# Ledger of designs, part 29: designed miniproteins, single chains, continued (4)

Each design is a single chain, and the fold is of that chain. pLDDT is the mean over its residues in the fold that is shown.

## One batch from the design tools (miniprotein)

Design m12981
Fold by ESMFold2-Fast:
Structure m12981 (fold): chain A 72 residues (1-72)
Amino acid sequence: MTVQQFLLSQLPAGSTPDQAQVQAMFDYVNKVATKYGFSQPLALNDDANQLSGDHRKRLGEIVKAYWLTLGS
């Protein structure tokens, strides 16, 4: 699965973000992930299965926190 597919899978069931919302969420994730020591911004087409379990867990937490900020 791609990083984009992984991040979208972390949203609440029935979430249908448009492309602009996906991009904004991804920009937020990359900004916050860099702060946690992930040395490179992720690309949406990167293989999420190549990420460590800790990296995937942190990305999932960041995405959920961002989505909560939107009033979900």
Scores: mean pLDDT 72

Design m12982
Fold by ESMFold2-Fast:
Structure m12982 (fold): chain A 115 residues (1-115)
Amino acid sequence: MKEELEKLQKEFDEIVEKLDGSREDIARAVRLATRILALKYKEEGNEEKAEQLQKIGDTVARLIREGKSVDEIIEEIDKLAKDPELKEQVYRILAFAFSLAGREEEVEKIREKLK
C-alpha cells in the first residue's frame, strides 16, 4: 500500500509538471488524485469510501477521455457520489485538474457544484 501510494503520488506530480492541457492529461490527473485519496481512506479504515471514490474516479477519467461535456460528467458524479463528502472531494479534484489545464469555463461550472 505505501509503495503504491508513493508511486501514484510521483505519477501525479509528473503529470502536473508536464500537463499540456489535453483531455488525456486531465483524465489521468483525476484518476491519480482519486486513487491517492481512496488509498488514504482505506488506511483510515474507511474501505466503503475508498471503493466508491476509486469507482467514481475511474468513471470520470473515462468520460473525460471520451470527450464528454462537463455537464455529462457532473450528472454522472451526482448519480454515483451520494455521500456529500465524497461528492465535494471529487468536484474539488475535477476543478483542480481542469484549472491546471487552463479550462476556465469548465472550472466555473464545476465550482457551482461546490456552493
Scores: mean pLDDT 80

Design m12983
Fold by ESMFold2-Fast:
Structure m12983 (fold): chain A 70 residues (1-70)
Amino acid sequence: ESRLSPEMLEALKEAAKMLGIEGENDEELERNLLNTIARKAPELMPEFIEAVRNEDVEKLLEIAKRVAKL
């Protein structure tokens, strides 16, 4: 069961694609995305968590783009 809206799931998939992350299901994809951000840009973790909580698709994608440039 997903607690996220379909729009947020699509945003997470796009963010994962930007970072070269794969997952077999939505939970694995979200976990792998969180782990990647935590390792590459731990300072962005609070903003990422807030974007997911608020379903802020634009902010989520901005964070993914910033991490992808590292």
Scores: mean pLDDT 78

Design m12984
Fold by ESMFold2-Fast:
Structure m12984 (fold): chain A 70 residues (1-70)
Amino acid sequence: MEAIDEAIKLAEERGDQVGATFLEIVRALAKVTGDVLGGLRLASRIARQLNLPEVAEILDKAIEEYEKEK
C-alpha cells in the first residue's frame, strides 16, 4: 500500500496524470479486495505500459520485499 502511494506521488511529480489516476484505481481495488500483492503487481505492469520506469522500480522493489517476508 505505501509503495503504491509513493508511486502515485512520483507519477504526479512527472506530470503523468493518467498514470497517477490508474495507480489510484489499483490502490482502491487492492483495499477493497485485500489483495495487496496483486495490487502491487498490477500497478507495476501499468507503470511499465505507461513508460514510467522509476515508478515501476519502486513497485517492483515492494513486490520483492513483500514476497521475501512471506
Scores: mean pLDDT 75

Design m12985
Fold by ESMFold2-Fast:
Structure m12985 (fold): chain A 99 residues (1-99)
Amino acid sequence: SAREAAEEALRAAREGDAERAAEAAREAARLGADGRDAARAASSAATAADKSGDEELGKRSAEAAREAFRAALRSGGGVGASAAGVSAAGAGFAGGVPA
């Protein structure tokens, strides 16, 4: 289901439905999707939101990317998740230093 949420975000983003993309990206992060998949979903949602010109959707996408990145860090997430998360947010994923 987490992976399905990430795939839904990618599909919605492809179709230009920024709102659905952002919601699906949030759900993927909430369900603990693999950091890379969640970051990809958030990145796609952010791109769709940017194309729509909706600042609020962009904010939701950035929040989803930050949550996805934090989830990846808790599980010892890979380099791909980190790179995608930064790209998706545009605002950065300021989450402090890993300890």
Scores: mean pLDDT 64

Design m12986
Fold by ESMFold2-Fast:
Structure m12986 (fold): chain A 76 residues (1-76)
Amino acid sequence: SSSQAVTLLLQAGAVAVRALNEAGREEEAKQLEDDLLSSDIEGQLAILRQAVELLNELGREEDAARVAELVDQAEA
């Protein structure tokens, strides 16, 4: 359902923003939060997938996996 997708994407966004802040990427975390708030569901899915790639590059593999899991559930 649309409501379930929104909840999962909010959780994914929270994980990604927190992980970026913990990695010292405060500007990227702020940009991610702003982009998510201004995007539709399709845009949020694309943005969060980009965040997964960034988190993997930063060695935040567990956070990246969690965001990817939530995004995959939201798209299903």
Scores: mean pLDDT 86

Design m12987
Fold by ESMFold2-Fast:
Structure m12987 (fold): chain A 55 residues (1-55)
Amino acid sequence: SKEEILKLVKEAREKVTKAMEANKDLPLDEQMAVYNKAVEEARKELKKKIDEIKK
């Protein structure tokens, strides 16, 4: 349970990092938009998966 949650958090962080790496050549304002979207999507997915595990 705890190890599964830690793995999900690590995967969420890695997803955000990969999205930023893929878009690092974009203008800074567009990179910020990508970052904000990736963080929100990762947070939503992480919450859903954690809620499913805790049930």
Scores: mean pLDDT 79

Design m12988
Fold by ESMFold2-Fast:
Structure m12988 (fold): chain A 57 residues (1-57)
Amino acid sequence: SSTLSSVAHPEAAGVAYSEEQLELRRRLIDLAREMMEAGHPESEIGLAVQRLVEEAR
């Protein structure tokens, strides 16, 4: 196969994540999905995600 793009793919950026960072990302995704299913607006989801990230620091 041939690469026609001069821009690197995000997955090919070589970003290494620790297990702790991966766990945090899973929690964020789970929270956002649950809130979306519950019918919360994007602003509420954003605030909840931000609070979780702040607490995890």
Scores: mean pLDDT 69

Design m12989
Fold by ESMFold2-Fast:
Structure m12989 (fold): chain A 78 residues (1-78)
Amino acid sequence: MKATITITRIDEETGLAYGTATLEDGRTGRALVGADKEGYAKAIVFASDGTAYEVRLDTPLEKLKEGDVVTGEVVAEL
């Protein structure tokens, strides 16, 4: 399942990004974006129905900017 994330804020002290997510099925939620253990950008998406998803992003964390719209694939349901 695909996810689209709009980056709304980047915390320069932590390097974490915050955003809003839209899932392929039309569900929306909040996103927290960070690096995983392997250095890939990953988001945790908190969907409006109370489910949480891990999303692997196509864009590295270091390349993200406020206002960016990035895509990724859901890799796990949490």
Scores: mean pLDDT 79

Design m12990
Fold by ESMFold2-Fast:
Structure m12990 (fold): chain A 82 residues (1-82)
Amino acid sequence: SAAATLAAALAAAKALHELVQQYEAGKVSPDDVRAALAAMAADPALSPVAREALRTAAQEKDLERGVALAEAGLVRAILEAS
């Protein structure tokens, strides 16, 4: 359902925000962030747009670019599900 897809995208956006805060606090490594993005990309409740953005983000060598791609993809998924 659209409501379930929206809820999944919002949950992923919250998880990414918390993950970025942990990374900036020095609590997680860049590889931990990439692993978490890859895990989020495996959620079948997310739209194909969100999953592709998270999958691409997990493979980015530039972590800041990867996070920006994940954020943009999740925002797009939220807007499309609204």
Scores: mean pLDDT 86

Design m12991
Fold by ESMFold2-Fast:
Structure m12991 (fold): chain A 96 residues (1-96)
Amino acid sequence: MTKNIADGLVDDSTLLLDRLVKLGKITEEEKKKMVEQIKEIARIVKESGSLTVAFFASRRINDILGKLSAGELTGEQAVEELEELKESVREWAKLV
């Protein structure tokens, strides 16, 4: 279950970020950085085997990308939020 959630999250996020580049809202470099952070988060989620970690990580990524899409975050701010989320997800994974 966690693998399917994590893989779907990477795929869906990549599609959304590609659309944002095409709309001129973010750069290709910002997309690349965000995709790498999301892939790392997905890897930690898969390794944890925890549905709780998977759902919380997915919710936070969707919130960050939603704010980015709405223009509430810049591409640089979204990269920073995802980097901080990655570290939080590592700590959550240790607790399960």
Scores: mean pLDDT 85

Design m12992
Fold by ESMFold2-Fast:
Structure m12992 (fold): chain A 89 residues (1-89)
Amino acid sequence: MEEEKKKELLKKAKDYVETGMNLAGTVDGVSPETVASYFEKAAKLAEEAGEKEAAKYARQAAKAALNGDTQGFLKYGKQALKKLEEALK
């Protein structure tokens, strides 16, 4: 994969993780399904970029959001973000 294309996928994945975390933390009344959809989009883009660990954590964050597991959501969301940031160096 062209390095530029990989970086664009990773930037979009990071943006989706950040948006999902922000919606869950700052917007009252956002559905768990909406939050989970952002993390699933991030996981797909991370996987397409070859970042399987970031994709795994994003999917775990999506599942935690759907199950109302706030602690798991924050833990896995932060891990996904960290892996995406490391991949963008």
Scores: mean pLDDT 81

Design m12993
Fold by ESMFold2-Fast:
Structure m12993 (fold): chain A 68 residues (1-68)
Amino acid sequence: ALVLKVTKYPAADLTTGRILQPGETFALDDPKLVDGFILGRGRLPDGEVSLVLIGEDGVEVIGEAPPA
């Protein structure tokens, strides 16, 4: 999994409707790049697993976690 940090723009959790604010981190499994967005299965800061959509320019890769 990639560990990502939101840097500039809020990101959307498509399953829960939660907004990830700049400075928050999450892990993303099976990331796919689609039209300037990163889409994948994410583990959010509160521990919930969801489908996350985030703008490519709004995140920084800060590390890697083993696949769950």
Scores: mean pLDDT 69

Design m12994
Fold by ESMFold2-Fast:
Parts: sequence; C-alpha cells; structure tokens
Structure m12994 (fold): chain A 119 residues (1-119)
Amino acid sequence: EIKLPQELLDAVKKALEEVDADVEGFFKTIEELTGFDFEKELEIDGVKVDLSNAVRAILVAMSLYGNLHKKDPELFEFIVNASIEEIKEKYKAYSEDTVEALYEIIKNFAEKYKDLLKK
C-alpha cells in the first residue's frame, strides 16, 4: 500500500512544527496559491505524485508565507526555476528514497529560514 500523499503531509507538518510555524495557515496558503489540495491527494491510492512539482509548490508557499520572496528575490527565483536535483543539492537532500528526500528538503529549508516562518 502506497500512502505517499499522507507521508508528504506528515513530513511537512513535522518540519513546520519544529520551527514553530503556523501549520494550518501554511496549508491554507499552499491551497490558495497552487491549487494543491493535500486532503484530495491523500485520497489517491497507488498514484505516483509528481514530487518535483510538489517540492517546488511547498518551497514557493513557504517563501511567500515567510516573505522570503521580498527579502531574498534571488533565492525565490532559484526556487521557481531550479531543477529538483539542484534543490536537493542546495538543501542537502541525499536520500535515495523520494519521500525521505522531500522531507529533507522541506526540513532543511524550514530550519534555514525558521526566523521568517515563525508564528
């Protein structure tokens, strides 16, 4: 049984909680900005999620939530335009497991910008 969407949701929640971010506000921001509904994705059993698009959407949402796009426009442009491999390298996501690599990217991004992501 592949529960990849649930693992993604749990990983994002955990990373945000570790940096005292507003978890509910963050997910609402993702839904409004990207149209990505984590609850609907959780209902899709056996479907492979495009993790490159999911990672990009999450990092864009975090950047907008923390006003990083205004404070560091160069970094925001990197997040929007970079390949998933460049994002993995920048945020030290070396896991061969795709879900774990997604978690590492989100966790390392949240930790690096925690002062901008606080409630």
Scores: mean pLDDT 64

Design m12995
Fold by ESMFold2-Fast:
Structure m12995 (fold): chain A 98 residues (1-98)
Amino acid sequence: SNDVELNKLILEAAKLLVEDPESARVLARAAREQGLTDAAKAIEVASETGDLTMAQLAVSEVVKDVEAARAAAERVESETGNKELAELLRRGAELEEL
């Protein structure tokens, strides 16, 4: 189901954020530029602490905003080369649009 697929994508993206501080920094900056200030702060905290639950909440908020998710995915891919995280963000946004 879409809910199961979305939850799996959010978890995988969250894992990548806590494992890759550079991608987390770029994603937090992109989220802040898109007005997702709370999500940006949650990404920063998750990256510093390894809090996977915080990372999942932050990813969930980003993918709910399709324009923000696409902008963030582009910046993560172009600035860090993390294509896997970028694809997860784009796919999450697609599922939220449905």
Scores: mean pLDDT 86

Design m12996
Fold by ESMFold2-Fast:
Structure m12996 (fold): chain A 79 residues (1-79)
Amino acid sequence: GAALSERLADAGDAAAKVLSDEELERVRRAMARIGEVLGELYKEDPERALALGEEAQAEVAAALEANDVAAVEELAERL
C-alpha cells in the first residue's frame, strides 16, 4: 500500500542521485515491463496481481536501496 509506495519513491529519488543516466534508463525500462506484466495479470486475477505488485514493489525498492540495477532487471525477466 501507501508505505511501499513511499519506500519505492524514496529509493528511486536516492538512486537517481547515484545511478548514471544509462542505469536509470535500464531501471525505467525494467519497471515498465513489470507494470505491463502486472497489468495483464490484473485483467485475469486482480487480487493476485495486486499482491504480486506489492511484493514486486518491495523487491524493486530493496534493489534500488542497494543500487542493484541488475536485480530490478532480473525481477522484470522473472515475472
Scores: mean pLDDT 83

Design m12997
Fold by ESMFold2-Fast:
Structure m12997 (fold): chain A 82 residues (1-82)
Amino acid sequence: KEEQAAAEARRIFLDTLDELEKAGLISPEQAAEWRARVEAAGTDFDALLEAILQAGKDATSPEAVSRLIGAVLRAIGLRLEV
C-alpha cells in the first residue's frame, strides 16, 4: 500500500525532525520549515523523500545528516517491505 507506506514515512520524518530539534542539532526555524515541507508533501511518497533529502542537503551537523539519511532508508525499506 503506497498510501500506508507514505503515511509511515511521513511519521518517521516528522519524528526525526522533532528529535533533531530537541537534541539541538537543528534550529527551531529549520525544524519549522522542514516540517512544513513534509506536511505539504501529504501522502506523496516521492515528495516526502524530496523534502527530507533537501533537509539533509541543508543540514550542517554530521549527526543531523546521519539521522536524516537513516530516516530515508527506513522509509524506503517500508515501501519495499524490507
Scores: mean pLDDT 78

Design m12998
Fold by ESMFold2-Fast:
Structure m12998 (fold): chain A 61 residues (1-61)
Amino acid sequence: VSKDDLDRDVEEAMRLMSLSVLGLLPDPKKSEAGRRAFLEALEEGKSVTEALRIGIEEAEK
């Protein structure tokens, strides 16, 4: 397995875990806002970790 294949699998796993964490938020509207911000950050080329941080911050508003 190449490093690129491993990095892709890890990134995909982290993305799924991040969406699951955001989905566990007690307020459904905040959960939805966080997930949208997370996905938008990924589309802008941010790392999964940075996108999750942004998603959580948006969900707290």
Scores: mean pLDDT 75

Design m12999
Fold by ESMFold2-Fast:
Structure m12999 (fold): chain A 95 residues (1-95)
Amino acid sequence: MFLSDEEAKELVKKREEEMKKKIEEIEKLIEAGKGKEAISRAASLITSLNIWLVALEIDADLGAVSEEVVEEAKKVVEELIKKLDELIKKAEEVL
């Protein structure tokens, strides 16, 4: 239940790397002309990122993680969502 800030920050980095790999797969779908599948996957990832951030905010309220970890995760989520929004726009152009 209780994570050190170091452990929590490491999990944030792992999640960021996992999401970046999924973003690369979406980019390949766009290049292959699979715009509808790319949009569906991007929307799913945006939902997953928002759920993860809400869960971290709840964990912080319960004292399980620090507010600093939530701020770092929020920056990661905001950057990844911005990239996913750009990919959705590109996918719509190839529909």
Scores: mean pLDDT 83

Design m13000
Fold by ESMFold2-Fast:
Structure m13000 (fold): chain A 66 residues (1-66)
Amino acid sequence: SMETKKRLEEEVRKLVERGIPLTDERVEELAEKFGVSKSEVKRVYLELSVEEGVKELVRAVEEVTK
């Protein structure tokens, strides 16, 4: 359900924000916990990692382009 996907995104977002890599063991654990495919867990992690990377890039550019 959409609720399950939001909870998965919340858990994965915590990993991304803390800079914790997505190990195969963690992919399996999250896939089982939320009843989703391993590819879905990896996709969510990639999407959130790109989002965080863009935020960091914007912050870095703002610091150097005063």
Scores: mean pLDDT 80

Design m13001
Fold by ESMFold2-Fast:
Structure m13001 (fold): chain A 97 residues (1-97)
Amino acid sequence: PEILERLKKIIENSESIEEFIEKLRKEFKVPEELAEEILEKKEEFEIFLEALLLALQGKIEEAQKLLEENKEKFEEIEPSIAGLEELLRRVAEEERA
């Protein structure tokens, strides 16, 4: 929950994917490979972050609509999304230990 609030603030305060990655690197230990994958798929990740931000703001229906309209783009970045989820899980575990 606290990790998701921190992620939400990073997304809200980032004007570009490059800025998002820089803020994410400062807040979490982002693997170089994951950062490069996100930067290679900037357009897909911009849409994903928009959907994620909507969901974190409680705008679930708007987030779901955006995900459905861009399903194929999200399939292309699914491994990177999984990598980000694993990163957030590890950071949460390390900060609790």
Scores: mean pLDDT 78

Design m13002
Fold by ESMFold2-Fast:
Structure m13002 (fold): chain A 83 residues (1-83)
Amino acid sequence: LTPEVREQLRKAIREILENGEEAVKKLRIDNPYLFNLLREALLGRPLQPGDLFDESVIKEVAEAARQHTEEELLARLDRVLAG
């Protein structure tokens, strides 16, 4: 990850931990690329049909994020995206 993308993801993670599903929904609308990176890291699966449209995915991502610390989420992102 570039430092800029990492900082954007850190901010997004903090917003999700503070504001839940609404922050996830906003991220999907404002930056679908970052949403997909976070979704893949949290759910551990490749992009599926409906992931950018279904409300159920918003709830799944928010719930998965709540089960991790910010540092754990960033470590997962580094593993998934950097190898």
Scores: mean pLDDT 75

Design m13003
Fold by ESMFold2-Fast:
Formats: structure tokens, sequence, C-alpha cells
Structure m13003 (fold): chain A 89 residues (1-89)
């Protein structure tokens, strides 16, 4: 299923992000974003926001968190990430 593939892509992206390979992590998250909608897409967008923040791209992080919250307003990680990214701009 698309949801299963997206979860695998997010996990692969998370492993790459921990290794410091932010560009490869972004590519995996963007693939996940492209194949799911709703709350599953919000999860992938939240992961994208996290890696953009770690890379110092606070504007891109904020955009990703805002898009995640538009799909899932109760996403606590995206709420915290948005506040942290806004504080850096």
Amino acid sequence: SAVRKAAQLITAGDILAIAGDYDAAVANYEKAISIVTGKERAKALTALGRVKYRAGDYEAALKAYQEALSLDPDNEEAKKGKAEAEAKI
C-alpha cells in the first residue's frame, strides 16, 4: 500500500538524517509526501520539517510544519517544530 511504502520511506529518511545525510533524507521524505494524503502526508511533512531544521533551513522547516498542521492540526511534533523554526527566523 502507499501508506506502507510512505512509512518505509520515512524510516529510511530518519536513518539517513541520523547519519547526517540530509539531502538523501529529504529525497526519501519528498517521495513519501508524493504518495500519501491527509494525516500520513502530515507525518512525512513533519519529518521533512525536522531535517530542514537540522540542516539550518529554518524557512523550509517552517513551511513544512505549516503544511503538516494544515493536514493534521493536532500534530504535536509539527506544533513544536513550527514554534522552534519561527524562533530562528
Scores: mean pLDDT 92

Design m13004
Fold by ESMFold2-Fast:
Structure m13004 (fold): chain A 118 residues (1-118)
Amino acid sequence: MEERREKARELADKLVKTLNEMADKISEAIQNGDKEKAKKIFDEGLEKVRKLVDEIASLMSPEAARRLREVADTLIEVAKEEIYKAIDNNDPQKAKDIMNKTAEALREAVEEAIREEE
């Protein structure tokens, strides 16, 4: 059990790093005027984020896994709406801020799921 919790936290760190790297790439694409590239980076990065969430969920009880997926799906959908709006408005800083806040919210969701295992 302890090894699974440690692994879940390590994967959460990787998840945060992935989202922060996406934030930088999306911000750069917006600054370069390439809205299509910014949206593509976000959409492709979401596939990687969803896989990491599934890996984390696989280390938890069915109940904790279900709740983590539900919270993550909600956070991702909100982030997608806000990021697309930031891209369309040529706001690279807003896009970066949204991604960083989403990363922290997902980390908290993982920690909450770990606490439910206790």
Scores: mean pLDDT 86

Design m13005
Fold by ESMFold2-Fast:
Structure m13005 (fold): chain A 64 residues (1-64)
Amino acid sequence: LSPEQLQRDIEDTRNAIAELEKKIAEYEKRLAEGDPQAPVKLANLWAALGILRAALDYLESLLS
């Protein structure tokens, strides 16, 4: 792994997390509004967020 590739992967992962957090905020609002699909969508989004956060932690550990 080159440092340049690792930095790029970290940046891409951070951007993916930020976009996913925006979607979570949107569906949390929909849940508050009584959207019957919001609970399952939120469960899937939180699962994806957990995976991306674990990936980010791993990539950042490689820089140390």
Scores: mean pLDDT 85

Design m13006
Fold by ESMFold2-Fast:
Structure m13006 (fold): chain A 91 residues (1-91)
Amino acid sequence: MEKELEEIVGPRKAASYFTAAAIRLIGELLEGQSLVDIIKEELGLTDEQAKIIVDKSSTSEIITLLSIHMLAQQGNKKAEELLQQYLKKVS
């Protein structure tokens, strides 16, 4: 996942997106949201799909997934394709 993010935007921008996603995630956790609720709301998933992602993914993989989602929301088509591939595994 991190390597794929670097392939989309290069290593410096990948680090910037990863940091931004990490800060946002920490902020939402500090507001009392569960990781499952954050993933569910951000990615538009069901409770079951969000639980699978949380159970199967490391913290760094979750932050990378949120980074890819952020790029997809900004119109990056390669990030949109990569996000769809990951979400297909939990559908």
Scores: mean pLDDT 80

Design m13007
Fold by ESMFold2-Fast:
Structure m13007 (fold): chain A 88 residues (1-88)
Amino acid sequence: SEREEFLQRLEEVSRRFDEALQAYDNATTIEELQEAKKELERILKELRELADEAEKLGMYDLAEHLRGQAEQLEKFIEKVEEEIKKLE
């Protein structure tokens, strides 16, 4: 069902998000920080898409939660960009 496919994608994106945050924490080079940032930017796009899909499925609380996570991630990506600039 569309709901089951949505929940599977949500779980996959959540796992990738945790992995990307760990990659960021373990980054020791500018290249590794840039790679982590690129993955976080992909996850940000997917979180926004999942929020829209959740709303279409009538999961309004989940859609609001995912939009909040996306906003927090956008701010985190800005901090990562600032860290990269300081290392240049």
Scores: mean pLDDT 90

Design m13008
Fold by ESMFold2-Fast:
Structure m13008 (fold): chain A 100 residues (1-100)
Amino acid sequence: SMRDELIERIEKLLLDMVLHVIDRLRKQGNFDAAEKVEELFVKYAPLIMKALRNEDYDKAEELIEKFKEEMLKIVKDPESQKFIEEKYEEILKLIEEMKK
């Protein structure tokens, strides 16, 4: 279904964003921050995906916002912060598409 395709696109965007951020942190020698980002993904991604599958869009948006806020507490370089913000906005647009 179109909804299942949008859910798969959101899952891929979350994964691609996190992998990109982890790779940058590791290249910077910031292994502790990379581990914390991975742990946040393991915590939040299943909850976000469950909320989306249950059509609980308000819960999904709340979880995405919390995930973003926790990521931005760990990731302090302006380039990575901008990248996270841009990917967050892309994900929210896809959720808005699912509500229609």
Scores: mean pLDDT 88

Design m13009
Fold by ESMFold2-Fast:
Structure m13009 (fold): chain A 115 residues (1-115)
Amino acid sequence: SELEEKVEEARRLAEELVERIRTLSADEAKAVSRELLEGLKEIVLKYIKNPTKATGLVLRIIGALIDLEDPSITPEEAAEIVKDVVYDILDTFLEEGNLEGVEALIELLKEILEK
């Protein structure tokens, strides 16, 4: 129950951040998305319990960071990249029963939203 409530809080914060990214300039959208993806990489390495899933998610985040270097990427594309990664991490935490991981993700999302 507490895990499900925290996952829902994380989903709401992620949607708020994704919508903000869509309204930014391309350069600002890339900068915010890059900052979030770097923070997500640290969270995955620290909190994901399954090492194979952690490795897969880290590689996915590295791929997303490379995609953000494309000069033609739009704010909408940056927002979708971030959304897909955040939801994959949340789904993994939910499957693992990982409350501490979800709470760390909530704190990261709040920190990025406060900037």
Scores: mean pLDDT 89

Design m13010
Fold by ESMFold2-Fast:
Structure m13010 (fold): chain A 65 residues (1-65)
Amino acid sequence: MSDETLEKAIEEAKKMLEQGASEKEIVDRLKEKFGLSETQARFAVAVAKQELLLKEDRPEDPGVM
């Protein structure tokens, strides 16, 4: 649902940040790919920036069902 979409958007934002894309470019792409609102896309960018700074191993979501 929206939570999973947001997590995927965060991953996409991380990749675009590594390419030096601006926040506006990332927001636009996230809205296009995931159908997010501008607010959700901006939130995803903020989270992506924070996650890029903090390297934490996450063993592929062992069970959020």
Scores: mean pLDDT 73

Design m13011
Fold by ESMFold2-Fast:
Structure m13011 (fold): chain A 67 residues (1-67)
Amino acid sequence: IKELEEKAKENLEKLQKLNDETNALYERVKGGTREQLLDVASIGMQGVAAASEYVSNKRLAEKLKKE
């Protein structure tokens, strides 16, 4: 059980970091030049979608554990 808790914690930290980095990148490029916004925003949007899916899956799993 402790091993599962440690693995879950590491996995959650990785998912949270990925989500935070993707959101930070998106926010950062919104304040940049228009050309950088167009190019990097396309990459950022894909990253945000992937991170959003991970976060939604994580929250769903946590809800299922509680409910």
Scores: mean pLDDT 62

Design m13012
Fold by ESMFold2-Fast:
Structure m13012 (fold): chain A 95 residues (1-95)
Amino acid sequence: MAEVKEYKKKTEEYIKKVPLAKEFIDAMEKPTLSDEEDERLREAFENMKPEERKLILLALLNYLSAKALEKIEKEGNEELLEKFKEREKEILEEI
C-alpha cells in the first residue's frame, strides 16, 4: 500500500502546528529565492525554539518522502518502491 497520502497528511499536520513550515516547503519548490526571502527564512529558523525547528524538519522530511515515493512509482520500480516504504517508515518512527 502506498503511503504517499500518509506523508502528505503528516506534512499538513506539522504545517498546522508550525505555519512557517509551509514557507520552507514553498521556498524549496521555487527555482530561485530572492536574497531578502532567503535571509528572512534563515533568520526565522535560527530564532525558533528547538521543538519548533524539529516540527519544521519533520514537515520537510514528510514532504520530501512523498515526492520521492511519487518519483519511484513513476519509474515503475516495484522492488525499490517497497524498500523505500520500509526505510522511510523506520526513519519517521525514530524522529
Scores: mean pLDDT 73

Design m13013
Fold by ESMFold2-Fast:
Structure m13013 (fold): chain A 88 residues (1-88)
Amino acid sequence: MEEERRKKLIKKLSELLGVDESTVERIVKKAGVSIEELEEILKLLEEGKLEEASKKIKEWAEKAGIDEELRESIAAEDVTETAELPVP
């Protein structure tokens, strides 16, 4: 039942890195990243060590086979808001 904590960490990472939340979630899931590892990355980002944090996330994305999706999300997604939700 730690999904709330996981989602908070993912949201923080997506905001700080400019990456879509679903992409971060897939990286975490496929690479087997723990909540503790996510917290370590957030600490690096909070300390202003963006380069170190980015390298870690890139390694996880490469291990998960999502590095291209991550790159596409960063380039293609400018705004992630529920702009279109008109479903019957």
Scores: mean pLDDT 67

Design m13014
Fold by ESMFold2-Fast:
Structure m13014 (fold): chain A 73 residues (1-73)
Amino acid sequence: SFIDELYQRALAETTPAQAEAYRLGAQATAGAPMFGPTIRDAYRRMAERLSSDPEEAAQMRAAARGADEMLRH
């Protein structure tokens, strides 16, 4: 599936935890496409709120990228 292709690409480029977050963002958008932009923007805002935890912030940014890729598909 397209999500599997995104996940495999992410695994080659980033940590397993960030790749998983990317996949989850894509899945969330695929499951609720009417809320796609809202889901993407929510992950972006969450990353900013989690700025004191670089790892969690990076995972939220990865989820936002996954959601964005699904929206553009």
Scores: mean pLDDT 84

